Designed miniproteins, single chains, continued (5). Designs and how they scored, part 66

Each design is a single chain, and the fold is of that chain. pLDDT is the mean over its residues in the fold that is shown.

## One batch from the design tools (miniprotein)

Design m18274
Fold by ESMFold2-Fast:
Structure m18274 (fold): chain A 74 residues (1-74)
Amino acid sequence: MPQPTEAQLNANKLTNYLIENKLSVEELYKLIKETPSLSKEQVLAILDSAYETSKEDKEVQKKIEELRKIIEKE
């Protein structure tokens, strides 16, 4: 099995940070901006996936929705 790319590793890290709900929207946005291996399209896909996974956690869904709106306006 080939080793995961930096983009795949960073995508997994972002998903975990979103689900754990320990970071603010501003901190998550900074993390995304400091991760050059993820494109805007990849970030939006990760946010959408994490939103669907977090159906039982409305606070996580609200943070993801706010973050998604910020990213889309770029």
Scores: mean pLDDT 77

Design m18275
Fold by ESMFold2-Fast:
Structure m18275 (fold): chain A 68 residues (1-68)
Amino acid sequence: AVQLSKEQLEQQLRIIVGASEEPLSAQELAEKLSLVTGAFLSEQRALQLLEKSQVFVQLPNGKWGLRK
């Protein structure tokens, strides 16, 4: 089992979003985050991290990008 802090999960999400050429859904971000951490993270967990952080913005199509 991998125990990561909220800040570490947020940093990994920021890297994943920043490396993507297109905005990603919360489900896609949860799947990618699960792969890079080696631990299962739900879509709801990823959504909570995205909503609580000011570095992410939800786009009109429901997908997530980095806030400027």
Scores: mean pLDDT 78

Design m18276
Fold by ESMFold2-Fast:
Structure m18276 (fold): chain A 89 residues (1-89)
Amino acid sequence: DKEKKEKEIVERLKKALEELEKAFEEGKLSEKEVVEALKRGVEEVKKLGIKEALELLLEFLKKILPKIKDPEAQKELEKLIEELEKELE
């Protein structure tokens, strides 16, 4: 069942993003490490082509952007947002 597999992927992504945010807020991950993890996430989710997963990841990127203070990390995250917005058009 493709639909069941897609739901499982979306739920795993939700948990992974929650864990990533918590690790960042607890100071366990640098801004650069968070952006690098999100870059990998964008590449994998784009390959899957699951709209709900793309939307979830885009929402997370927009949520975390104002928490990123490094100009280079901010610029990389903005590029990921633009890339996902194009995928959802």
Scores: mean pLDDT 84

Design m18277
Fold by ESMFold2-Fast:
Structure m18277 (fold): chain A 57 residues (1-57)
Amino acid sequence: SLVDRALRTLDTDGDGYLDAAAVARIRGFEAAMGLPDDGVADEATREALRRALEGKV
């Protein structure tokens, strides 16, 4: 799914995610979901992304 690919791409930055664009997108999503907006794609952030798209929540 598109969600699957997006989530995987987000997590793939794990060993080199110093990209300002990636950080900005993560922070934006975290803020939208009420998560800590520290720019890190932690487990909660990734799960929220997946649920938001899969569950249409």
Scores: mean pLDDT 60

Design m18278
Fold by ESMFold2-Fast:
Parts: sequence; structure tokens; C-alpha cells
Structure m18278 (fold): chain A 61 residues (1-61)
Amino acid sequence: MEEEVKKLAEKAKEATRTLLNMFGLPEDADAWEKRIDELIKEKKYEEVKEFAQRSLKAAGL
């Protein structure tokens, strides 16, 4: 579970950063990445999973 959640988070970070950079919003990508990293540090893996999945779904992935 933990490893799967971290994999999902990395995938979501890459997709979100790529998408937001294309739209000229790199600071929003940095803020999103910081938030998900904070959740990982708190070991809130269920919240990390939900946050990552919602972001991927919003990006059409």
C-alpha cells in the first residue's frame, strides 16, 4: 500500500507539473507538489491517494 501510494503520487506529480508548466503555471505545480509531499511526511497515505487520483482525473488521466 505505502509503495503503491508513493508510486501514484510520483505519477501525479509528473503529470500535474507537465500540465501546469504547459499552461504557464509552474508555481501552482510547485504548490501542489509541496502539499502532496506534506501528506506523505504525515503518513496520510489515504489522503495522498485521493489527492493524487483527483488531480490525475482532472488532468484527464
Scores: mean pLDDT 77

Design m18279
Fold by ESMFold2-Fast:
Structure m18279 (fold): chain A 101 residues (1-101)
Amino acid sequence: SMVDQLLNQAKSLIEQAKQHIKQGKLEDALRLLNQAFDLVDQAMAQNPNLTDEQKKQILELAKEILKLSMEILKQSEDKSIILEAIGLALRAIGTILDLTM
């Protein structure tokens, strides 16, 4: 499905972002994570027509984006990078809350 393609693309971008974080390329990692979240957000636009499996996958991806944005925040001393990481973390938290009881 289109949703499954969006979620697979988001997962690929998250894996690329992880490699950039390991290399200290935090701005590149943030760009990739923002792109990944935009794909997750597009998938969420299909709610309530999402399957339980798709909702679980969106939740797992949003949690991973949150984790990685917090890792970027921890590693950065750049104010602009820190603010972008906080913004992304808050967006991810919003998606997590929307999908939980």
Scores: mean pLDDT 90

Design m18280
Fold by ESMFold2-Fast:
Structure m18280 (fold): chain A 99 residues (1-99)
Amino acid sequence: GLSPAEVLARLAELIREAVKMEQAGESLEEVIRYVIERVREIAAASSDPAVRAVLEEGARRLEELLRRLEEGEEVSFDEVLDVLHATVERVFGVAEALA
């Protein structure tokens, strides 16, 4: 499975992809759905249970943003990036504790 360093690399690429999708005019709903799917794929591929748990929590927070958006609440792309950056920081913290 993916090491914590490989997970961090995949998350960095996912953040770049999300920014490109937003710039290309994809709906925020479609961007969030894509990011949730990719975070779950990274979680399933992760070799470390603590890293997997952090990624699954990140996906749950993104699902909450998606639900709020679908219920007509204002959700910004910056809120999506905040969840992804927090997930990166938490994965990095786990990786450092394992080093």
Scores: mean pLDDT 89

Design m18281
Fold by ESMFold2-Fast:
Structure m18281 (fold): chain A 70 residues (1-70)
Amino acid sequence: MSAFEKAKENAEEWIEKNAKAATPEDIEKLEATLPPEVAAVEALPLSAEEREQVRFMVAMAERIIELAKK
């Protein structure tokens, strides 16, 4: 299993266990900070592998926000 696949599996387990515990304040803070941080990281000269990892992390953060809003 690649490092990315292992990280994905671990992150999915983390979301399953922890997304329900997030408070509305935690979600509001994450929503406010995530876009400027993503923009700053995407401005860096990233390799294809690094960009894949960034996309994965962004998707995970967005999924946490989505689940916590329910």
Scores: mean pLDDT 64

Design m18282
Fold by ESMFold2-Fast:
Order: sequence, then C-alpha cells, then structure tokens
Structure m18282 (fold): chain A 96 residues (1-96)
Amino acid sequence: MAALDLPADLPREHVEIWGEVPSAREVTLHIAFRLERMSREEAIRLLDETVAHLLASAEREGLTLTRSERPSETEAVVEVETPEGVRLRVVLRVVE
C-alpha cells in the first residue's frame, strides 16, 4: 500500500498531527505548526519544507497529485489519490 512520508527532520515536539477518516476511501491528515512553540517565520518555513517533502514523496510513491493549493502563507492543502482509489488529503496550517 502506497504511503506519504513526513519529513524525517520535522520537529515533532513543535508540530501537532492528527487524522480524520471521513469515509473508507478518504483520509484527511492535519498538520499544525503552533506559534506558541516557534516564530511565525519558522512555522512558515517548516510548512513550506513539509509541502515540498509531501510533493516529492507523492512523486516517488507513484501517487496521483489531484490538488496542490497554497491559499495563504499560513495554509496549504495537498491531495493525492492512491492506485487503489483512496484519496489522501493533507491540510497544513500555522496556528496560534
């Protein structure tokens, strides 16, 4: 089963990660960079690096990129589809 990898150097102590399973064929992963634990500039940089890593991981794993949006400096959405037809959505945001 194909999987998206998170960056190995992601500072887990400064990042909240949780998932939702809205249906058997849809999974949403949330990644939140908290301003309580880092500066805004560091949070945006980590978000950018995480998006780049997710896109590279999707390409490496042969996943179909269905959505890549950057609505603001503090928010990004990456959506991929697995060969089995499961949609994986990753929502990244900087939060207070």
Scores: mean pLDDT 74

Design m18283
Fold by ESMFold2-Fast:
Structure m18283 (fold): chain A 55 residues (1-55)
Amino acid sequence: MAASEEQIRNAALAARDLGLSPRQGGQLLRRFGGAESMSDEEAAAAVAAAVEELG
C-alpha cells in the first residue's frame, strides 16, 4: 500500500532535518504517515528517493 506524496515528502524532510537514515525515515512514514502496510524496504526506498529530490 502506497503512502501519499505529501506523507513521503514530510517523512523525507523530517529524516533530512534530524539526520536520520532513509531506513529510520521509512519507520516514521510507516508509523505516523499512514503507510503501516508498506514493508520496511518500500518505505525506506520512498524516503530515500524523496530526500534525493529535495537535494
Scores: mean pLDDT 73

Design m18284
Fold by ESMFold2-Fast:
Structure m18284 (fold): chain A 69 residues (1-69)
Amino acid sequence: MTVLVFKGDIGEAERAELIKLGAEVLYLGENSRLVASLKDVKTLKTVILGENVEYEESLLPEGVKVIRL
């Protein structure tokens, strides 16, 4: 299972890394902001949101499980 942890602004570079590594779980650290669309990250099954993460559900793949801590 491939797990990636990002903090800060999650943009195109981070999206490319998720695709490259076939990420299945993404953890977004506290106060992070999702700015790039992750809809093309087809391997992604779960997104874990730290405190105060800014995101739009429309940027996540359909059927992804979202857990807010």
Scores: mean pLDDT 86

Design m18285
Fold by ESMFold2-Fast:
Structure m18285 (fold): chain A 80 residues (1-80)
Amino acid sequence: SDELRQQGEDTMLKTARALGEAVGEEVGRLAEEMARALLEDSDRGTELEREVMRLDGILGGAAGGLIFISYSVTQIAIRS
C-alpha cells in the first residue's frame, strides 16, 4: 500500500543518511589526526600533507559507495 511504501522509503533514507554521516565523521577525524601527526614532523609536513588530502578523497568515495550499497540492499528487501 502507499502507506507501507512511504514508511519503507522514509526508513531507508534515514538509515542511509545516518550511515553516511557516521562514516563521514570518522573519515574526517582520521584525516585530521593523520595531518597533525605529519605536521609534528617538520621535515615531512608539507610533503605528506598532499598525500593525506588524497587519501581523504579516496575514503570519501568509499563512504559514498557504502551508502549506495546499503540503499540498494534495502530497496531489494522492500520490493521482494
Scores: mean pLDDT 58

Design m18286
Fold by ESMFold2-Fast:
Structure m18286 (fold): chain A 80 residues (1-80)
Amino acid sequence: AGEVIENQTVPDGSGETVTAPAGGTIKNNTFGANSTLIARAGGEIKDNTLGENAVAIADDGGTISNNTFAPGAYLINLST
């Protein structure tokens, strides 16, 4: 089964990087300021709250949906 990371709270300024691998899902989490989330091909990031200056990255074939972004947080789509 794919990895599921849910209902977690990551503190502000931790610099935490969390990756959803192929078949993995990151959902319903709260990430503090400066966190990084990566959806790999076949990975999914959904329904999370991202703090100030946090980054969500959709790598080739990764999906990112229904997340809440604080001011300065942004999404990078690397799918071509």
Scores: mean pLDDT 77

Design m18287
Fold by ESMFold2-Fast:
Structure m18287 (fold): chain A 89 residues (1-89)
Amino acid sequence: SQRQQQAQQLRQQASLLLRQALRIAQSNPQNSSIAQLLQTGLGHVQSGTVDGLRQARGDALGASTSPDIRDLATQAANLLDQAYRLLQS
């Protein structure tokens, strides 16, 4: 459906932002816990499930506590929330 196509596009955009945030987090050893959250979030996005989108949003919001990736993680969380709302019954 058109909603499923829109949700997939939002999921792909969120994945790109999370991967960018992960590369930044991995460049700083102090951000190991943030890198772990971003990696977990990417796994949840990759699952393609509605619950996976909800879990990935939570992971992204957790990662947004880091100032160096806050904007990327917040944008990803917003895109994941939009995808979740498109797919909820």
Scores: mean pLDDT 88

Design m18288
Fold by ESMFold2-Fast:
Structure m18288 (fold): chain A 68 residues (1-68)
Amino acid sequence: SMAEIRERAREIARRAAKEMMEKLKNGSTAEDVQKILDETLEQLRALGLSPREAERILQDAMREVALE
């Protein structure tokens, strides 16, 4: 169902956002972080989400993790 797809997408995005934050804290390069971002967007789009929905879900997850 669409609800299951969106729930899975949010889980993927939250995991990726946490990984990106950990990489930044450990002194990883912008290129390393960009790779995670690109791979995550591709995974979300593979679930059948539009590019706009994928970007929105990832941005929301990044904002949530940054506020934790």
Scores: mean pLDDT 84

Design m18289
Fold by ESMFold2-Fast:
Structure m18289 (fold): chain A 60 residues (1-60)
Amino acid sequence: SDELVRTAAKTIALSHGASKEEAEKVAEKTLEKVKEERDKIKDDADLLRFVGEQALAELK
């Protein structure tokens, strides 16, 4: 669900020292990318991997 993607991305950003505002931006950007690539995401494990990779990319 969209909420799970946002929560996971926000948690990853916060764990890497992002502020709440930065974490929310990372979460929204990560969700946009998940929606763009939804047809390429095979299962929940692939989704979590993608969210982690994208959230870290958005922090740079």
Scores: mean pLDDT 81

Design m18290
Fold by ESMFold2-Fast:
Structure m18290 (fold): chain A 87 residues (1-87)
Amino acid sequence: KLSVEQLEKAKENFLKAVEELKKTKDEKTALRGAKTLARIFLHEVRELHPEAAALVDEALARLDAAKTVDEAVQVFEEAVRRIKELL
């Protein structure tokens, strides 16, 4: 099961990966990459922590609606913050 420390580390790794995507890819490609990485993480959290399912489902819906990389990052950071409060 994921600890609060592991969630913070996953957030840090996500932010670093997104920063590299922004440097090496166009905005549209970086957005798709950020959404893919966030979805993989959120689905893993849902499998390991069924108690977080409602928060994960809400985050996935907001992630799908994100139009910019910064919006996708904001959705991911807020989801991690809310998931940490449950653990």
Scores: mean pLDDT 84

Design m18291
Fold by ESMFold2-Fast:
Structure m18291 (fold): chain A 94 residues (1-94)
Amino acid sequence: TTVTATAEPISPDSTKTVVTVSYSNLPDVDRVQIRIISIESGKVVTLDAPKEDGTVTVVLPERESTVSAAVLGYDEKTGLSQVLGYATVTTKFL
């Protein structure tokens, strides 16, 4: 699985961060979730995502300098989720 992410201020005068996560080449999984983790604040946002190649955009309420985006696959038979891929991105001009 390939995961890429970007993190940008929503506008120059905003305290909010827009995180865009793109993923492709998924293995056979029953469900997909995107988990965004703010490294400094410890905030976690989890969203359901399509089981096909896609892009998800998330608005974080605070200005974040470093975020990690993980793509999680869920197996209904085992009840386990696994990290399929992740990207860590730093917003360079806050």
Scores: mean pLDDT 73

Design m18292
Fold by ESMFold2-Fast:
Formats: sequence, structure tokens, C-alpha cells
Structure m18292 (fold): chain A 85 residues (1-85)
Amino acid sequence: SDAELRERGKRVAEEDVKLLAEELKKQGLSEEEARIIASSLIVPAAELMTDAMLNKTPVSHEEVVNKGLEIGRKEAEKILAEIRA
């Protein structure tokens, strides 16, 4: 079902966030900074991919990924600026 697909996508995104946050912590970020940045980078891309799959229409994979990364990078930059202000 569509609800099951969204729940699966959410769980995969949550796992990816945890993995990226652990890597960012190894690079010297705080736990809070790492979690926020990882979420900002991963969640928008995952949501766009889930929506594309649910629409069951041919989509440009590259365009969806690039748009997700654009949104995530912008959010991460904003959050980093606020934390480091």
C-alpha cells in the first residue's frame, strides 16, 4: 500500500540519518549538529524519491536527486549558520 511504502521510506531515511550523523561526529561535529545536518541532507531527498515512486510515472532520477540535494544543502547551511552564530 502507499502507506506501507511511505513507512518503509521513512525507516530507510531514519537509518541513513543515523549512519551519516555518526560519520559527522567522527569529523568533530557535536551530536546535535550531526543529527540536524544529517536529517536536513537526507530527509528531503528521501521524500522526493518516495513521492516519485508513488506517482508511478517516469521521472528524471537525476533531477529528483539533484533537487533533493539542493534542498538539503540549503537547509544544512542555514542550520549550521544558526548553531554557529
Scores: mean pLDDT 71

Design m18293
Fold by ESMFold2-Fast:
Structure m18293 (fold): chain A 81 residues (1-81)
Amino acid sequence: SAEEAVKEAEEAIERAKELLETKDLSPKARLAAGVAIGVAEISLGVSKVTGNDKEVAEIAIRQAERAIAVAESGNDDLAAS
């Protein structure tokens, strides 16, 4: 459901933030992960104000997952696509 997608986005964003706080990342990787988290938070906010739009919530999930991937691998190229 749309509500489930919103909850998944919230959980993914929190996990991405935790990884960004705990990982010793390069400035470039930290910036890339931070930008992806920012886009995820904006997308989640838009989803909530538009009546829990599922497609927009799924964008938030994908951006949070990119941030997680960057934080885990240190590869900032994953945030650029």
Scores: mean pLDDT 79

Design m18294
Fold by ESMFold2-Fast:
Structure m18294 (fold): chain A 116 residues (1-116)
Amino acid sequence: LKEQREKIEKIVEELEKEVAETVDEAMAEIIKKFLKMVTLRKVSLEEVEETLRSLFSKEIAEKLLKKILELSQQVQGEMARLIAQKLSVEEFAKKFEEKLREAIKELIKAYEELLS
C-alpha cells in the first residue's frame, strides 16, 4: 500500500497539471479537489460541496455534486478491486490511472453539458 500510495500521488500531480492546461479555472479546481478526495483523502466531500457552491449556481452545483458522488464510488470501487487482485505496483498504477482519466473525462463532459 505504501508504494501504491506514492505512485497515486505522482499520478494525481500529473493529472492536476494536465487539467490546469485543458479546462477553465473553475472546472480545474473542482477536478483537483475530486482527485485529492477520491485518492489521497486530503480533501473532504464537504470541501468539494462548499467549492461547488462558491463557484456555480445552486442547480449546477447540485448536478455536479451528484456526478462527483457517482464517480467517487466508481473510483473507490476500482481501487479496492485492484488492491484485492494483488497486482504489481506498476500494473496497479497503470490501471488506476486509466480509471482516473475516465472519471475526469466523464466529469468534464457533465460540466460542458450543464453549461450548454
Scores: mean pLDDT 84

Design m18295
Fold by ESMFold2-Fast:
Structure m18295 (fold): chain A 93 residues (1-93)
Amino acid sequence: SMEEIKREAIMLGSEAGVLEIEVTVYEKLLEKGEEIDIERLEKLKERAKRLIEEGKELLKKAKDPEVKRELESAIRTGEHTKERLEELIEKIK
C-alpha cells in the first residue's frame, strides 16, 4: 500500500542517518590513530549498497512528492556514505 511505502521511506531515512553517524565515528577513530577492522567497513559498505537499491525500488513505487523527496535524500546520503567508506577502506589497505 501507499502507507506502507511511506513507512518504509521513513525507516530507510533513519537507517541512512545511522550509517552516516557510524562512518563519522570510524573517520574520527582513524584520525586518532586507532586500528580499524576492514571487515566492519566492508559490512557498512554492503548496508549502504542495500539502502541505495531499496530506496531506488521504493522511489519507483512512490506517488507522493514528499515521500519521493525523502527517498531521494536517503539515496543521496547512502551514495555519499558508500563513497566515504570506499575512501576509508583504501586508506587502511
Scores: mean pLDDT 88

Design m18296
Fold by ESMFold2-Fast:
Order: sequence, then C-alpha cells, then structure tokens
Structure m18296 (fold): chain A 66 residues (1-66)
Amino acid sequence: MEKQIEVLRDSERESLRTGPAEDQALLEELADLPPEEFLKAVITRVLTRAVDRAIERNRERLEALR
C-alpha cells in the first residue's frame, strides 16, 4: 500500500517538476508533506485549478460571442 502510494507520488512529482513554473511552485509548497497527503493535496489543487481555468475560458468565450 504505502509503496504504491509512494510510486504514484513520485510519478505526479516528476510530472509537476517537468511542467510550467506554476507546477514547480506547487511542488515547493507540498514538498514537506508525506506521500499520501502530498497526493491528496496535488489532486485537489490540480483539479481546482483545471476547473477554474475551464470556467474562465468558457466565460471569456461566452463574452466574446456578445
């Protein structure tokens, strides 16, 4: 269990490390968390940002149509 969570954490960490500066900042913020908490925080933050971006893009697109 713990080893599997650690592998998932390392995979997500690698993905963030090779991503844009915003993802690297997220890694710094979450670096001190244990693997399980790190994954929970990353999933929550990434999903929240993705949803916020999708809402903003959709809102701007709707504004452009008026």
Scores: mean pLDDT 69

Design m18297
Fold by ESMFold2-Fast:
Structure m18297 (fold): chain A 74 residues (1-74)
Amino acid sequence: MSQEERDAILQQTLAILQEVLDKAKELFKKDEEKGKEVMGKAAEAGRTAGLDPQKGLTLAQKALEEAEKMLKEL
């Protein structure tokens, strides 16, 4: 994988993680436990992205989907 491709994936992952963290803050205000769970998933995705950018991106996308689902259920 080229450096340009790697950087593009990492930039996309960081953008998604920022959105996940924003949703986690909203969840934390309504349900502290769910907010903590989503923050934990974001941290795992960030750590994974350093080792495997594609897997990190997938985990970040999954965390975003789960955060959105939790917000709709509150």
Scores: mean pLDDT 83

Design m18298
Fold by ESMFold2-Fast:
Structure m18298 (fold): chain A 95 residues (1-95)
Amino acid sequence: SEAIKKLRSDDFELIKEGLKELVEKYGRDYVAEAVREASKGTPVEDEFLRVAELIREGKIDEAAELMEKLLNHPDPELQRAAEEVFEKVIEKLEK
């Protein structure tokens, strides 16, 4: 999916476009739930719960900005956790 390729980018504009396309395809609640489930039990759970809430509210730009910050986190452990959550979200949305 083109949306998935955009979402795998660490570029804010591409993440935003990818999220918008996924929300248009699956709906806000479905995408938000995928984010919530993927983040559960990770060190970045609270931050991704905020991403999920922003998606549910239709605040896609703010959700993409927070995702970009998490994927570019200065702490390597938190950056890795964010990348793992992101990959799980992709896997859930492809089901």
Scores: mean pLDDT 80

Design m18299
Fold by ESMFold2-Fast:
Structure m18299 (fold): chain A 74 residues (1-74)
Amino acid sequence: SKEEKILEKVRAIGEALTAGDFQKAVDLIEELLKEYPGDEEVIRIARMVLQVLRDKGAPEEVIKRAEEAIEKAK
């Protein structure tokens, strides 16, 4: 189901963030946003992940990439 696929990707994003693999976290956000364009819950998840990236001190390039992906998914 859509919910199960979203949960699977959210788990993978969480693992990438815990490992400090910020590029992988953004890749997974981009995939999720591309699979469900305009989905408010997916956009909300992506915004929460963006905040975690900022809090963990991810590089500006990674932050900008996540911001652009979210903006395009609206």
Scores: mean pLDDT 86

Design m18300
Fold by ESMFold2-Fast:
Structure m18300 (fold): chain A 95 residues (1-95)
Amino acid sequence: SSEIEKALKTLEQSAKKAEELGDEGLAKEVRDALEVVKEALKSKDKREQLTRLIGAILRLIGVEIDARLRGDEKSAEIAREAVKGVLLAMKALFG
């Protein structure tokens, strides 16, 4: 499997874990990040790809911080794994 395939699988698994946890808000945020990654991968503009991926990372970091501040450790761990998925996509495109 390519690093891109691993990134997409990580995000899909994170969304599923959020759904199984009953955290619909987190599931939506992870699925939104997955769509941003897919859109970035379709772009031929390197600046647009980088901007979209950075945006997704920052949004998911915000979600992780919010979950930790509320004491939702499981939701925070899922958000962190989703961040790792987006970072893996970024590494595959630019590293």
Scores: mean pLDDT 85

Design m18301
Fold by ESMFold2-Fast:
Structure m18301 (fold): chain A 81 residues (1-81)
Amino acid sequence: MNEELAERSRKAAEEAPAAVEEVRALDLPAERREAAVAALERAAEYFREAAEAAEAGDLEAALEYAKKGLEAVARAAEALA
């Protein structure tokens, strides 16, 4: 369902700035915060690409970008661990 994938991907991209603000508020070394922020910004970019591909009807590209977005979120979590 391209519509659902587009909506979910756009929501994930929209939520990324709030996650970045939460990371900025954490009492962590700057290097770890910067790594997590960079990963979340990359995730937002991939989720935006996924939403655009889904809206264009390119389900294969949309799923690939969504996968990359999730991998970027995992990298942010690793930086915070």
Scores: mean pLDDT 82

Design m18302
Fold by ESMFold2-Fast:
Structure m18302 (fold): chain A 64 residues (1-64)
Amino acid sequence: VIEAKKVRITPEGIEVTLLDGSVRRFPWEDLEGFQYDAKQKILTLFPKNAEPISYRFEELIIDP
């Protein structure tokens, strides 16, 4: 599990801001799916061409 500061869900995809302030972007077209555990604040992403990635985050933002 990778520690993250913030996760933003947008119409274009998911953006993860890491603790160092760097941003990782996952376009919806590049994802097979995702799972969210609200109690543990863990988001698991399933990229089409990579292994699953799990992020623990402090803040979740959902764009309309």
Scores: mean pLDDT 80

Design m18303
Fold by ESMFold2-Fast:
Structure m18303 (fold): chain A 68 residues (1-68)
Amino acid sequence: SAEEAGREAGEALVAGDFDKAGEILQGLLDSGDFEAAAEALRVAAKIVEEAGNLELAAALYDAADLLS
């Protein structure tokens, strides 16, 4: 699901694993489901925000808005 993918991507971003996060999000984009990709980005943004990285969270929310 988009929520599951977003959670996994968000956790990877908090861990500094940008390759894993990018791979998860690219999989959603490759599916052509841009609404699911936007939802996953918003879930990831919330996790990153709760971890205290407000700048990265804002960038992820902005990216989600571009896809939806």
Scores: mean pLDDT 86

Design m18304
Fold by ESMFold2-Fast:
Structure m18304 (fold): chain A 112 residues (1-112)
Amino acid sequence: MSNPELAAALGLTDEEERRLEIAFAFAVSVHPLAQKVSVKLSRIEPGGKLTAKTLEEAVNDTTQKFDAVDAGALMVAAILKAGFYHLVKDIVPKVLASDASENAKAIVKEYL
């Protein structure tokens, strides 16, 4: 079961949270940077059930060799892929102008 407190804080419904999980899983499967997140997710959730918090933690742990901005950029890309542009529209330009890696920025641009 997804974390209802986190979903409420982000303004997401249960169905929107599930779409975000699925969109992130697809994003991580197609990009070399995101493949490392996929490996971490497979270890954290053996049953395949993910929450937004578990996704954030897996991204953060995998990006220990990158800065926190890369983890944020990957989360923004997942939100965009899930169709939630309205949640991140003011953050997208800031991410693209940040010190995030070119791979993380490319993933954001792909779903913009």
Scores: mean pLDDT 55

Design m18305
Fold by ESMFold2-Fast:
Structure m18305 (fold): chain A 95 residues (1-95)
Amino acid sequence: SGAERLAADRAELDALLARAEAERERLLERAREAGLSEEELRELEREAELRVRLIEAVRAEDLEAVRRALREAGFSEEEIEAAVAAIREHLASLA
């Protein structure tokens, strides 16, 4: 049945997302150890934090957390709602 294959695909996607999050944390740790400037570290931390929060929100299907992350990144309300609509359509296509 399609349901068993969909569950397996979701498990694989969750594993890939978890690996992406761990890789981002590892890169930030290495950047700190490499002695990057405070400004460079802050830019990398902001980007990495936003990406991790966005990935977690999408995995949780928490559209309010998606809106919050995008708003903190400086996107307009129009861009945020367009992104949320696209995420909803993508999630619906997986069901």
Scores: mean pLDDT 70

Design m18306
Fold by ESMFold2-Fast:
Structure m18306 (fold): chain A 70 residues (1-70)
Amino acid sequence: AKEELEKLKEETLKEVKELLEKGASQDEINRVIREGIKKMEEIGKKNGLEEYTKELLEELQHEVVRIITS
């Protein structure tokens, strides 16, 4: 479960970075981010890992902000 959450975070960040490199729209980038967050929240809740998931989501948001502001 934890490994699955970490992998999903990494896959979401990789997809966001690839979309930015391709010049994708902000709407498309936002959709990918929202979808990743929802999937992580569902997995975290199902496995009783809500606090761990919250920490990973904070990391995801921090890394996304860094990518788009750099």
Scores: mean pLDDT 81

Design m18307
Fold by ESMFold2-Fast:
Structure m18307 (fold): chain A 100 residues (1-100)
Amino acid sequence: SAAREALARAAELAIMGDLEGALRILEEAGITPRVTEEDPVALLERALELLREGRYEEAARLLADALANALERLKEGKLSAEEKARIVELLREILELLTG
């Protein structure tokens, strides 16, 4: 599906540190990111569970929200090294489910 392809490409860019590029891929696929107060790690964990259920469109929306929230926290200097490492770990797990 278009959502599955957008998820894989966005995860690849985000793992490389290109959060803005990842968000652009999702927006081009028709997914509008929402900036919220939700923890980007928690959003990515929920996206991973949705992917295990084959719910690609819902997972893509949660990935977009997670990346938007992570980018805002990064700009504000509010994203710890441990949180960055956990985000990359979860993005790799997402990519493995999509391409493995």
Scores: mean pLDDT 87

Design m18308
Fold by ESMFold2-Fast:
Structure m18308 (fold): chain A 87 residues (1-87)
Amino acid sequence: SAAEKYRALNQALAALLAAGASFDEVLAAFRERLTELGVPEEVIEEIVALARQQRDEALARGASERDALALAMSVALTAFREYLESQ
């Protein structure tokens, strides 16, 4: 189900964040997982662009790199869930 795919990806990304993975490492893992799930490349690129924008905006507001990464991933996961629900 959409909820199961979302939960599995969220748990995998949360584990990477807890392990201290960089933004680029988390984003690469996110891209790989979405590709494995059959998400179209154009959709992956839109979600990735949104994640990058949210991270950059959070950093500009004085957020830590950790908090900016967590926010970017939260936004990316929300966009992924909305994509799954639209199918």
Scores: mean pLDDT 84

